# Ledger of designs, part 78: designed miniproteins, single chains, continued (5)

Each design is a single chain, and the fold is of that chain. pLDDT is the mean over its residues in the fold that is shown.

## One batch from the design tools (miniprotein)

Design m18691
Fold by ESMFold2-Fast:
Structure m18691 (fold): chain A 76 residues (1-76)
Amino acid sequence: GKETLIRELVEGVSKALGLSEEQAELIFEAVLAKLFGSEEKYKELIKKIESLENAKELLEALRAVLRLLESLLEDS
């Protein structure tokens, strides 16, 4: 399903950027909140990401996954 595709994209991008499994899961949750959840939950997850030492890398990974998903959803 869409969740499997999102997880695979998050894992691929996170591995390429040297992120941990816990950080990959945080990005996965943020993507799901952006696409299927509330704006409030997405903002909460972004604040959590911004509190981490490698926030820049995490936000880069999140933006990359969202861009890839936007492209795939537009082509579907």
Scores: mean pLDDT 79

Design m18692
Fold by ESMFold2-Fast:
Structure m18692 (fold): chain A 74 residues (1-74)
Amino acid sequence: SVEEIIEKIEKSLETLLKTMKEANVPAEAQILFLEWFLKEFKEYAKKNLSEEDYKKVEERVEELIKRLKEEILK
C-alpha cells in the first residue's frame, strides 16, 4: 500500500541520516542527499506507479523530505 511505502521510506531515510550524522557528514551534504533522493524517487515512481498512487506518494514524500531537512537545520 501507499502507507507501507511511505513508512519504509521514512525509516530508511531516518536510519541513513543518523548514520551520516554519526560519521560527521556535514549538514549541507545530508540536505543534498535528501534532494537527490527525492529527484530519483520521483523518476522511479512516475515509471512504476499508477498516476493516482504517484500523486499520493509524491505529495507525502515531499512533505517527509521537507520535515527531515528542517530537522537537520535545527
Scores: mean pLDDT 84

Design m18693
Fold by ESMFold2-Fast:
Structure m18693 (fold): chain A 67 residues (1-67)
Amino acid sequence: SLKEKIEELIEKAKRILEKDPTNEDAQFALRTAKELLENLDSLPKEYAEAQIKRIEDTIKELEKRLA
């Protein structure tokens, strides 16, 4: 579900911030994912999916840089 995917992204962003607390991209991703989760039922599904993909791409890039 979209909810489960957003929750997974929140956990990944938190793990990045544990390693790099000042990472602005990770902070932005975490905030955006939390906002998406809070407003999920009121957002168009296509919009939510597009925002999830953007966050996924950001998290994936950050995970590569911290590996």
Scores: mean pLDDT 84

Design m18694
Fold by ESMFold2-Fast:
Structure m18694 (fold): chain A 71 residues (1-71)
Amino acid sequence: EEEKQKLIDEILSLFNKRLEETYEKAVKYNSEESVKTIKEQIEDAKKRLPEVLKSMTIDELKILLENLKSE
């Protein structure tokens, strides 16, 4: 339980940081219409992500965390 929660917290922190960076870049390099679409996708991802992570196994969370760190 504790190990799984720590993985979820770390993944959520990294995802939120990446989503914020994605939005900042989108505002800088894209049209207002494209930025609106990206913002909607980011908001949907933020709402769904905690539930998805809770449904995953510890092994799946470890793989996801490694992938996030490598990108």
Scores: mean pLDDT 76

Design m18695
Fold by ESMFold2-Fast:
Structure m18695 (fold): chain A 63 residues (1-63)
Amino acid sequence: SEKEKKIKELLEELEKDPSNFRAVVELENIAPLSPEDHEKLRELLAQEKYDELLAFLKKLYLE
């Protein structure tokens, strides 16, 4: 689907530039996270744990 294609494209952009805040915002707008997952996302962003953030998002959106 168009939505699944866009999610994969945004995750690929994050693999190239893990600090791409715009791609993270666009992912949330396309596929909203639970409150618990949103809190984890904010924590990882605040701590600049970009590798962990990417792994977390891939688990949420690709599983």
Scores: mean pLDDT 80

Design m18696
Fold by ESMFold2-Fast:
Structure m18696 (fold): chain A 76 residues (1-76)
Amino acid sequence: MSLDELDRLAQEIVRILKEAGVPVEERTKLALRITNAVAKGDLEKALSIIDEAEKRGILTPEQAERIKELVERALA
């Protein structure tokens, strides 16, 4: 995965988090955690971070699924 692909992924994740009403600071931290796991090729870690955000009520099930799809496509 290139740096440009990671940046695009981060931007799409941030967009979904913004739609979810996540504050800017938390949005940036969550996107960075997910993108860092993807950069390492760690699909299980990336999905775990997304599941944790859903359980905490930061994401709806629908928003979590959208981010999971983006991560899975990035690592396919």
Scores: mean pLDDT 83

Design m18697
Fold by ESMFold2-Fast:
Structure m18697 (fold): chain A 61 residues (1-61)
Amino acid sequence: MSREEVLEKVRQVVEEGIAAGLSTEEIYRKVMKVLRENGVTDEAEIREIMAEVKRLVDELR
């Protein structure tokens, strides 16, 4: 799976979580699960993606 495909899935999880009224912590847990299921294990890449997730959560709330 490409990095762009993983980021698109992450974005969908964030948007769905916000629409469902999930807490920021619950959204982060779901994102981390998506990353693990898609083989994203590099800590620097995870940090970069999680920084983007935080930006999206702040923007969409």
Scores: mean pLDDT 79

Design m18698
Fold by ESMFold2-Fast:
Structure m18698 (fold): chain A 69 residues (1-69)
Amino acid sequence: HMEEALKRAYELFKKAAEGAENMVKDARDSAEKSKDPELQERYRTIADSLEKVKKKFEEEAEKYKAQLE
């Protein structure tokens, strides 16, 4: 049961990091396609914030992975 719980936590944070990575890519694409410099900057700010969230999820995933076997 303990290993299963740790594996579930790892998979949860891994998927959360993947979701954040996809949102980063979408925000970067939106910045590149935008013709408005102010809107470009907003999308870049969103992408940078999501990169930080992604890194935190990756760190949590690695923490749980290290506890497995």
Scores: mean pLDDT 84

Design m18699
Fold by ESMFold2-Fast:
Structure m18699 (fold): chain A 118 residues (1-118)
Amino acid sequence: MTAAEAGRLLALIAAAASEPGVEVSIDGTTFTITNKGSPKAEKLLDELVELARSTPGVEVEVEGNTVTITFLEGPLTKLTTEEVEEILTLIGAELARNDDDLEAAAAVGARLLEEKAS
């Protein structure tokens, strides 16, 4: 998995996490995302699941309104939970600054992953 591929997945996670009624928990490289009724988050999570299933080294589990994404390889596996949370926060800030520009947010995520996983 490349930093660019991981960055795209993190941008979708950050976008979904920004919606009211969405809860995200991070444990190492495992992200558990629960949507409690946001239609926008439902669409973002559908896109996340499709992208994650097409990305080598990512496991996806969907159970009701909960999506679990686990990164088995790539730059995230070299980071602490705290570093992953910091990256997700910075991606979320970029989304807020750029009116939900997922491409710009993904690029920020990729850059931060390359810097921290080096």
Scores: mean pLDDT 84

Design m18700
Fold by ESMFold2-Fast:
Structure m18700 (fold): chain A 81 residues (1-81)
Amino acid sequence: MELTPEQQKEVEEIARELTVKAFANVMGVSEEEVRARIDSQGYDALLAEVARAKGERTKRFLEILKDNNVVAAKLLVLRKA
């Protein structure tokens, strides 16, 4: 099912908010710092930094959480559509 531009924006915003909070909490940094890194470098670069700073186990946890947040947000919006 095709999402409207407004629905796609809603999915992105919900998933991003949840993921930013999770990364900030795990890394011990501000949500602003996480958002800036995602905006400039993307999730892959941030996950690589988490692996370096906290280890592969923590990186894997955040990767799974990020994917689940995107899927959950998309399913909620698709069901409403």
Scores: mean pLDDT 77

Design m18701
Fold by ESMFold2-Fast:
Structure m18701 (fold): chain A 69 residues (1-69)
Amino acid sequence: MKEDAKKLVDSVWPTLEEFMELAGVSKEEIEEYKQKLEKRAADGDTQGVIETINEAYKHALETQKKKRA
């Protein structure tokens, strides 16, 4: 349901954004993830929101590992 998907994004986004910034993901890429999440939430695509969160988290982990190398 659209409202539930939006609440999920609103709850998770601050933590996810901070993690991506700390990992070294570019602000441009972070903004793209935010727009993608907002679009999917507006469509009521809760599963797509969860998949996008997982994608962003994986991207941040890979960026952090590359930064340590």
Scores: mean pLDDT 79

Design m18702
Fold by ESMFold2-Fast:
Structure m18702 (fold): chain A 125 residues (1-125)
Amino acid sequence: SKQEQIEEAEEVILKGGEEEDSYLISAGLSQLIRVLPELDPLAAEMDAARDALRKDPSAENAIAYAEAAERVARALLERGISKRVVASILRHVARLLALAFPDNPEVQARVEELLRRAEELLAEE
């Protein structure tokens, strides 16, 4: 069922968050988007922003990736996806950006915002 596929994708993301496994979080998110096709445009924007960041690791591309991830996160919450799952996605993006841009204050400010939002979601659950 659609619900069972959502629950399976959520478990993959949660395991990825617990193990700090970027591959597992990406795989789980891809599975989740596949069962929520209404999110395809936002997922495509996030994928494009991630690919742009990989090709050109600029602060501009890092911020664009963070913004795309936040839009996906909001849409997932509106669709009833677990706050813990969404927090794991936001923490994953924040961790990648923090490691890639340790000396960039603009990117680090966005990292702090993502971590704050993830903490708020976990406190509500």
Scores: mean pLDDT 88

Design m18703
Fold by ESMFold2-Fast:
Structure m18703 (fold): chain A 61 residues (1-61)
Amino acid sequence: QLDKLRKEAEELIKQALDLSKQYHDALANTSQEVADELKQKKRELMLQLSEKVVEYTDLSL
């Protein structure tokens, strides 16, 4: 149960980190349009992650 939520949260964290890296690279090397798209996708992922973190925290408390 905890393992399942941990895996889901870990995958979301990995995706968020990957998007952060791509966003950083896009800011340095690409157009503002690409950076904005990555920023919005990351925002949506962070929102999902926030919900998963709350559930995970409730289970560990």
Scores: mean pLDDT 74

Design m18704
Fold by ESMFold2-Fast:
Structure m18704 (fold): chain A 94 residues (1-94)
Amino acid sequence: MKLSPEEKKFLKYLRDIKAGKAEEVFSKLTPEEKRVFSLDLASLLYGGGILTPAFLPEFSYEDLVKIAETVLKLTGKDNPAKKLIEKAIEFWKN
């Protein structure tokens, strides 16, 4: 309800990926949009549960980890935030 246009766009991508539409989402993004999304996702994961309740109350840390794993599986080595996302996942799964 109080989200910026950029936050709404990010939230829509997270929702679509959670719904199993990750390949469709990423096929429609430019290289720069994929880069920005990956970095925003990494930032959110490093904030963990603190950001999730305030920014994305519909997503648990487990939901964000699953989204991140899906993104890494789809993008692999081409993801500029790969190492940051992998470290965040490792932290939250252990």
Scores: mean pLDDT 72

Design m18705
Fold by ESMFold2-Fast:
Structure m18705 (fold): chain A 73 residues (1-73)
Amino acid sequence: MVSEEELKELTERIKELTGLDESAARAFAEHLLREFEGDVLAAKIALDMVEEGRDLSNVSVEELLEMAREIRE
């Protein structure tokens, strides 16, 4: 289960990185969490990559999930 605090953190980061409003950023955060099956670490890795100037279209969901799995092991 994703906490409200974690969802708020992801929403704020998405707002800062993309310029989306609160509602759109929250929907995007929820979409990322659904795509990664609730894996908050994979979502955070994706946002860290965007913050570093990487284009997420050049990184697959499979690669992000693999990175999260390796960190958890």
Scores: mean pLDDT 71

Design m18706
Fold by ESMFold2-Fast:
Structure m18706 (fold): chain A 64 residues (1-64)
Amino acid sequence: SEVKRLQINAETLRLTAGASRSFAEIARKREEKGEEVVEESEEGARLSEEGSRELEEKARELEE
């Protein structure tokens, strides 16, 4: 169903956000990346979290 597809996509985006945050954290600790790359990873996580919320909201609208 469309609701299930939206929920799966939302969960995928949340997992992606978590992975991006973990990458930024590890990069900071190891100093393996420049600050710009860390900032880009954190921004990517924020955008993925935002997208996940939008998909979750759409799924909720469709299940009513």
Scores: mean pLDDT 79

Design m18707
Fold by ESMFold2-Fast:
Structure m18707 (fold): chain A 68 residues (1-68)
Amino acid sequence: SLEEEIKKLEEEIRKERGKTLYDAVQKSRQATAEANAGIEAAKDDPEKVAELQAQRDNTIAESKKIAE
């Protein structure tokens, strides 16, 4: 299943790239998934969509700084 494939990929990322990079990637992925779900739920509210997109982008940017 997709869940099993994701789990294997996450384990491989942790092993190959180390804990800090793994955590940064996971936070970025979680922020993206949560924001996308929130955007879909709030699709009729453009202001809320914009806020959720800004929060997602900020979390991704911070995670990228940690990965550098």
Scores: mean pLDDT 74

Design m18708
Fold by ESMFold2-Fast:
Structure m18708 (fold): chain A 100 residues (1-100)
Amino acid sequence: EREEREEELRRWMQENRELAEEARRYAAAVAVLLSESDDPEDRAEAERARNMVIMILMYAGGLSREEAERAAERLLEEVRKLPREEIEERVERAYELAEL
């Protein structure tokens, strides 16, 4: 069951590389914005978003888990340097895409 789900997700990310890269940008913004929340539920969502960035870097980017974790940390630091307004716009777009 777990292996089938991971293979399905990997195949989807490989077939839809442009969408996977776009999802990575939005997931990174969610991970940064919600990690600053005082709400435990928001912090849990930030952790899920961070894991999504790692998975996209592995399956769409071809990185190992260790390489993907390092790359994700660097990407999140880059997102933290953006104006908060831009981060918020990316988060709004993430929720818009989730409606599909």
Scores: mean pLDDT 78

Design m18709
Fold by ESMFold2-Fast:
Structure m18709 (fold): chain A 88 residues (1-88)
Amino acid sequence: MDDIFRQMVQNMDTLMNSSVSDITSVNNQFMSIMNQGMRQVMQSRGIDFDQVQQDSNSDDDTIRSQADSTIDDIMDVIYRRMSDIRNQ
């Protein structure tokens, strides 16, 4: 678990310190890093990332709300773990 968050922090630092001047490319790489991290964290918890992403786009308010709550919880975990690693 910690190795995943350390890799994400390192990848983010590499991206921010890169010679890439294109903001669109930077944003695409950022989203790729975050999506990979979310997928791995969700998989480690037995959560299907692809199903949650599909459910988040559902017309059913209950299904969408549950998916959005799951995404928010996973994002909070990722941000807290990355912050802990950087402050260590």
Scores: mean pLDDT 75

Design m18710
Fold by ESMFold2-Fast:
Structure m18710 (fold): chain A 87 residues (1-87)
Amino acid sequence: MEKYVEAVEAVLKALYLEIHDRLSPEQLAEFSALAAATLEELKKAKTKEEIYDIFRRFLDELVARGLISEAERERALARAEKALEEV
């Protein structure tokens, strides 16, 4: 499980680096709170499928709150799927 969590954490960090410069301080605080909660859930996951579903829900919430675009969500999901297949 550790390698699957580590792979998805790397994708989350890459997403943060793409978006952090354009987000307001309030949006960054919201992103950070959601990311922290998601990382805690990822550490409790027992299957790679649960890890993928947790990360997908995180991305869906980011789109719903206007923190990322659909294109950024699609890229992050594709990166996560590839990373999980390569573990």
Scores: mean pLDDT 84

Design m18711
Fold by ESMFold2-Fast:
Structure m18711 (fold): chain A 85 residues (1-85)
Amino acid sequence: VKAVMALAGVSEETARAALEGDEEAIEEVIRSLERRFGTRLSEEERRRIREAARTGDAEVLARTILEIEVDRAMEQLVAGVEKST
């Protein structure tokens, strides 16, 4: 759960509730990530997070969040200095 808390910026209570299938907690993880990225997540990214949380596996959820962060960082890097937001 600590990795999920660190990557998503949520409390331990929220991370645990999301892994237990609490839809409100899952949406809070998504909202926290949207604040962290400064933009809305895509429908596909939101679906990936919901599916990962529903596995009940904190490692799966943490890896899914990290993969989304890496994908977004790579997109910004590839876009170079000329792409703003």
Scores: mean pLDDT 77

Design m18712
Fold by ESMFold2-Fast:
Structure m18712 (fold): chain A 98 residues (1-98)
Amino acid sequence: METVKTAEKLEKEGKEALAQLFLDGAKRELEPLARAGDREAQLELAAVLLKLGEIYAEAGKLEKAREYYEQARRYALAAGTPEGEELAKRAEENIKKL
């Protein structure tokens, strides 16, 4: 997902707060579309939520990370695609590591 790659680039540049702000913005824009059943929005939102979960887990905010991973898994499965199944598995594995 291009959105997540952009956020990862910002993190590598030391712009962690900007990366999180960018992901939070993407989440807010994608939620209405994903809830309406847009498959592309569901996949993109799942990837964004998975990355937000990783950021919160790295910060030691494990409960918030769990919430994001659970949301990522739900949207990924809702998309009904092989890509969504892969994202859901990644979210589930990250939950197990918390």
Scores: mean pLDDT 84

Design m18713
Fold by ESMFold2-Fast:
Order: sequence, then C-alpha cells, then structure tokens
Structure m18713 (fold): chain A 100 residues (1-100)
Amino acid sequence: NQSVLSLEEQQKLVDETAENLLKRVREEMPELSEELSEEEKKLLKEAGIEEIDVVTFEEEMAKLDKSDPLGQLQLLQRADLLFERVHELLEKKRAEEEAK
C-alpha cells in the first residue's frame, strides 16, 4: 500500500504491529514456544515450513534496516501468516493424536 506517513510514523506503525503480533502469538498460539516433536517437525517440513518461533522472528526483525519500514511491515505480514499456518497444523496434528 502506498503511504503518505512520515518515516517516524511508519516506524511507529511497524513497532505497534510487531508488539501486537507478538502479544497475539503468546496469547493465542502458546504452542509455538514449546519444543516440537519429531512428528510435528516432519509435518511442518512436508508443508514447506521452516522452523520459526518468537525468538527467531525477533532476531530477524532486529537485523532489518530501520530506514525501510515497508520491508519491516512485509516481514511482519509474512511472519503472521506463517505463525497462523504453523498453529493450524500443530493443533490439527495434536487433536488427531488425542482422538486415537
């Protein structure tokens, strides 16, 4: 999206978006902080998903150029979609194993 915001306003939006994403992951997806089983790791690999957790995401955000808030927002959007997908797959797998 084209933005008319200043760089400072764009950076504030990035910071708020990152804080909201991390809060949501911690509150709605606590399993992402747990150690994955070998079967869960296999499931994620079969889905084409690399290992990602809150720590890895925070490290990637720290490496980004703060002069490029649009690039930071794109990483946040990618991370949000990836966290949702991992959450779906892990919940489904755990529910299927509990139902056996």
Scores: mean pLDDT 69

Design m18714
Fold by ESMFold2-Fast:
Structure m18714 (fold): chain A 79 residues (1-79)
Amino acid sequence: DPLEEQRRQGELEGLILSLEAMLESIKKTGGYTEEQLKRLEERIERLAKEHGEDKEKLREIFEAIIAGDLEKAKELLLK
C-alpha cells in the first residue's frame, strides 16, 4: 500500500528531525539520558511493529542517530 509506505517514511523522517534537535541540545549539555534512550527505543519498536518488515534498517538508523551520525541515518532512511 503506497499510503502505508509514505506514512512510514514520514514517521522515520519526523523521528530523525526530532532527534537532530535533541542531538544539538545534548552536544551543549554533555550526553544522552536513560529516559531519552528509552523513548527512542519505544519509537523504533512502534515503527517496526506498524510498518517494519526491515527491523534491521530501523535498528541501523537508531544506532546512527545515537552515534550522532545523522548523515548516515538519513542515507539509511532513503535507501
Scores: mean pLDDT 63

Design m18715
Fold by ESMFold2-Fast:
Structure m18715 (fold): chain A 79 residues (1-79)
Amino acid sequence: SDEAKLQEALDKLLEEALKITEELRSTLSEEKFEEAVKRMEEILQEAAEKVRASTDVEEQLKIIEETLEEIRKLKEEML
């Protein structure tokens, strides 16, 4: 179902965000880690607002995929 696809995408986003956060915590200084977490929270909050504003599952899935790319890029920039 469309709901199942959306939930799977959200679960993958959450898993990736947690994994990236752990890698950043182990690698960065406290100051840089706080900066990275703030940037990730801003990305995730903006994505959540966009998903909530959309009534189209296809659009919601695209937003989640784009958000996954953004948090992966953040990791590459910070590490």
Scores: mean pLDDT 86

Design m18716
Fold by ESMFold2-Fast:
Structure m18716 (fold): chain A 80 residues (1-80)
Amino acid sequence: KKELLERRKKRVRSFFEYLARLAEVSGDTELANLFRKAAEGDIEAAKEVLKYLKERRAHPGFIKMVEDALKILEEIEKEK
């Protein structure tokens, strides 16, 4: 119920915040900003991140992690 939704939201937020921090350390401020928007629940920003990673041919496992996080974010939005 509501507790599971809040727990999922916190985990997805922490995941994207962690990735934003890594992108900042790497000097990719544009990617960091997209991750921060995704952490706030911006589904379009999460889709842009996924597109960016696929265009850059990022590691398949990393792409899958972002796809899984996007799916959780979409489920959260539908339960509002």
Scores: mean pLDDT 79

Design m18717
Fold by ESMFold2-Fast:
Structure m18717 (fold): chain A 78 residues (1-78)
Amino acid sequence: MDAERFEFSQRRDEALKEASKVDPEAAKKAQELRDESERLGLEAARSPDPAVAQELREQSERLLNESYNLALEAIKKG
């Protein structure tokens, strides 16, 4: 569902923005994890092997979650 993915994307963008105000180093790491997640997502979309595509998608989602958690931890530290 595109709407749910968009809402999660907005929440992640907001968290990263807030994290950058309180901990710019953590925000930079979170951005790097998001960039790597996006790269893996694009590789998954290009993969002709559905098993490889699934593994790359799972890695992408894992990094995206790590990025979001890192941003949230930075915000919690204030």
Scores: mean pLDDT 78

Design m18718
Fold by ESMFold2-Fast:
Structure m18718 (fold): chain A 72 residues (1-72)
Amino acid sequence: MEELLERIREALLEAGLSEEAAERAVKGIQDMLPAMPIRVAAEEATRAAAEEDGLSEEQKERAIERVLEVIE
């Protein structure tokens, strides 16, 4: 699990999120995992973190795509 979360963090940084936003996304995934599938948790956490980081709609979608590629 830790290796997967680190890969997700790296994918978010490469998609243009700040280090703080990437950490929030990873924390959000960890908090949601007991209650929902990882795919849903990753999408929701990534979208929220990207919005806080001020990314455009295109950048948010790209970040979600990159994270889902890591999970799949």
Scores: mean pLDDT 79

Design m18719
Fold by ESMFold2-Fast:
Structure m18719 (fold): chain A 83 residues (1-83)
Amino acid sequence: STEEAAEELARTLLELGASEEDAERVKEAIINGDAEEAARLIVNFVKASARPEVAERLREKLEELGKRSEQVRETLEKFEELV
């Protein structure tokens, strides 16, 4: 489900060093179908981290979760436009 995919993405963001607030904002944006906001928040975190492995792990996770959730797939499409 989209809720499960959003929760799993939020956990991945936390593991990569995102704040609880930022992870929750991404989760909320995905559940609400706001792919542009979700992608913007993820890209901002990637840029702030300055670690190439963070971008790669998030791209892989978005691709995996996008198979189960249209909202995550739309977020991946917007993420690729912004990166």
Scores: mean pLDDT 86

Design m18720
Fold by ESMFold2-Fast:
Structure m18720 (fold): chain A 97 residues (1-97)
Amino acid sequence: MEMAERFRAAGERLAAEYAAVDPEVAEHFRRAGELLARAAELYERGPEDEANREEALRLALEALEHLGKAAEGLARLGFPEVLEAFEEGRKEILAAL
């Protein structure tokens, strides 16, 4: 419950920060936050349930796609280091799996 609320709040905060700069970047942050919140809710309800873990992973991967698009949008706005940091972080996450 708390983790899901934190992901949703973080997505809404980042969306609000970037809404005036790029509405598409803002929407990708909002979508990522909601998808991560749903993944957290599934994991909290049944962490031992393989179906819940697989669905949570699918939602988390979809959230990573939205975060990647937000990073690409920010790179186009003059922050290419955000996209580089995202790709480095993504590689570390995938290597840990």
Scores: mean pLDDT 78

Design m18721
Fold by ESMFold2-Fast:
Structure m18721 (fold): chain A 64 residues (1-64)
Amino acid sequence: MAATRERMREEARRMIAAGVPASEIVRALVERFGISEATAAAIVRETGLDLTPEEAAALPRPAA
C-alpha cells in the first residue's frame, strides 16, 4: 500500500547495516525523499533500531 514508506524503511535498515548513526539516517532520508524530520524519525523508530533512550530522545519528535 504505502510503497514509498516501505522503501524508506528498507533504506534506513541498509544504512544501519553500514554503521550509519540514526541522526545521519534521519538527515539522509530528509534529503533523499524530501520528507520532514518528524517523518524520517518515525521511519527510524519503525525500523526497530537498537536505540538507547538518549538516542531516541535526540531524534525529532513526530507531531503526534
Scores: mean pLDDT 69

Design m18722
Fold by ESMFold2-Fast:
Structure m18722 (fold): chain A 63 residues (1-63)
Amino acid sequence: MSAEEAAKAAAEAAKAGDAEKAGRYSQLPGMHGGRSAADAGLAAAKKGDAEGAATANVIASQS
């Protein structure tokens, strides 16, 4: 699985309200830039901020 795919999966899980699954995808090995954005997405998901998680996913995809 690529870092981009993992970040997208994390954002999808966060939008669905599944913070546990979002966290799992954020911890997958991959490019550090995408991982950092995925970590931000997990933090947003833990706060219940699905839009923040989606924004982090966009950044991860572009990184």
Scores: mean pLDDT 59

Design m18723
Fold by ESMFold2-Fast:
Structure m18723 (fold): chain A 63 residues (1-63)
Amino acid sequence: SLKAEAERTRAEADRHLELSKKYDELAQVSEGEEKRKFEREGAIHYTVAGILRAAADVLEELA
């Protein structure tokens, strides 16, 4: 069902948010290029989480 797909999509978004937080924590204790790498990874996961949340909201409206 669309409702079940929305729940799974939202759970995946939450996983990406947790990964973003982990990378932000790694960036805080890193320097130079390693810090920039973790900042990039964190930003990517944060962006993916936002996209997945928007998709879950649309799926919930259609259900």
Scores: mean pLDDT 90

Design m18724
Fold by ESMFold2-Fast:
Structure m18724 (fold): chain A 75 residues (1-75)
Amino acid sequence: SALEEQGRRLGEAAVAALRTGSVGIAKKVVEIAAALGAEATEITIEYVKKDEESKELAEKVAKYGEELREKVLEE
């Protein structure tokens, strides 16, 4: 679906940012996913969680994304 593709692309962008040490940029990418809805946010978070090279930073960004996803679901 279009949301799945968007979530995947945002996840790739967030991982790329983390690999350059840009946690702030990765968080902004997750915020963009949250604006698209809970499904896009979830896909983006799962993509970030798979990044073994930036594990500590990925965990922080994934947690931030999960908090945003919960807010989207609560409205």
Scores: mean pLDDT 79

Design m18725
Fold by ESMFold2-Fast:
Structure m18725 (fold): chain A 70 residues (1-70)
Amino acid sequence: SEEAEELQKQIEEARKQKKELEEKYDAEIAKAEAQGDLKLAEELKKEREEILKYMDERIKILEEKLAEAE
């Protein structure tokens, strides 16, 4: 269905955004650790986990909608 195709596209875009966020945070964490800023590295790890959890919940909702649309 057209609805299923649109949901598939939204899921793909959300997964792409999640990957970009992971790569961004991984780079920032590595930089903080290399500079010896362990407090900043821990804060960035916490932000990474919270943002990725939010993205996972969004993807889950879209996947549940897709299952109902098929």
Scores: mean pLDDT 88

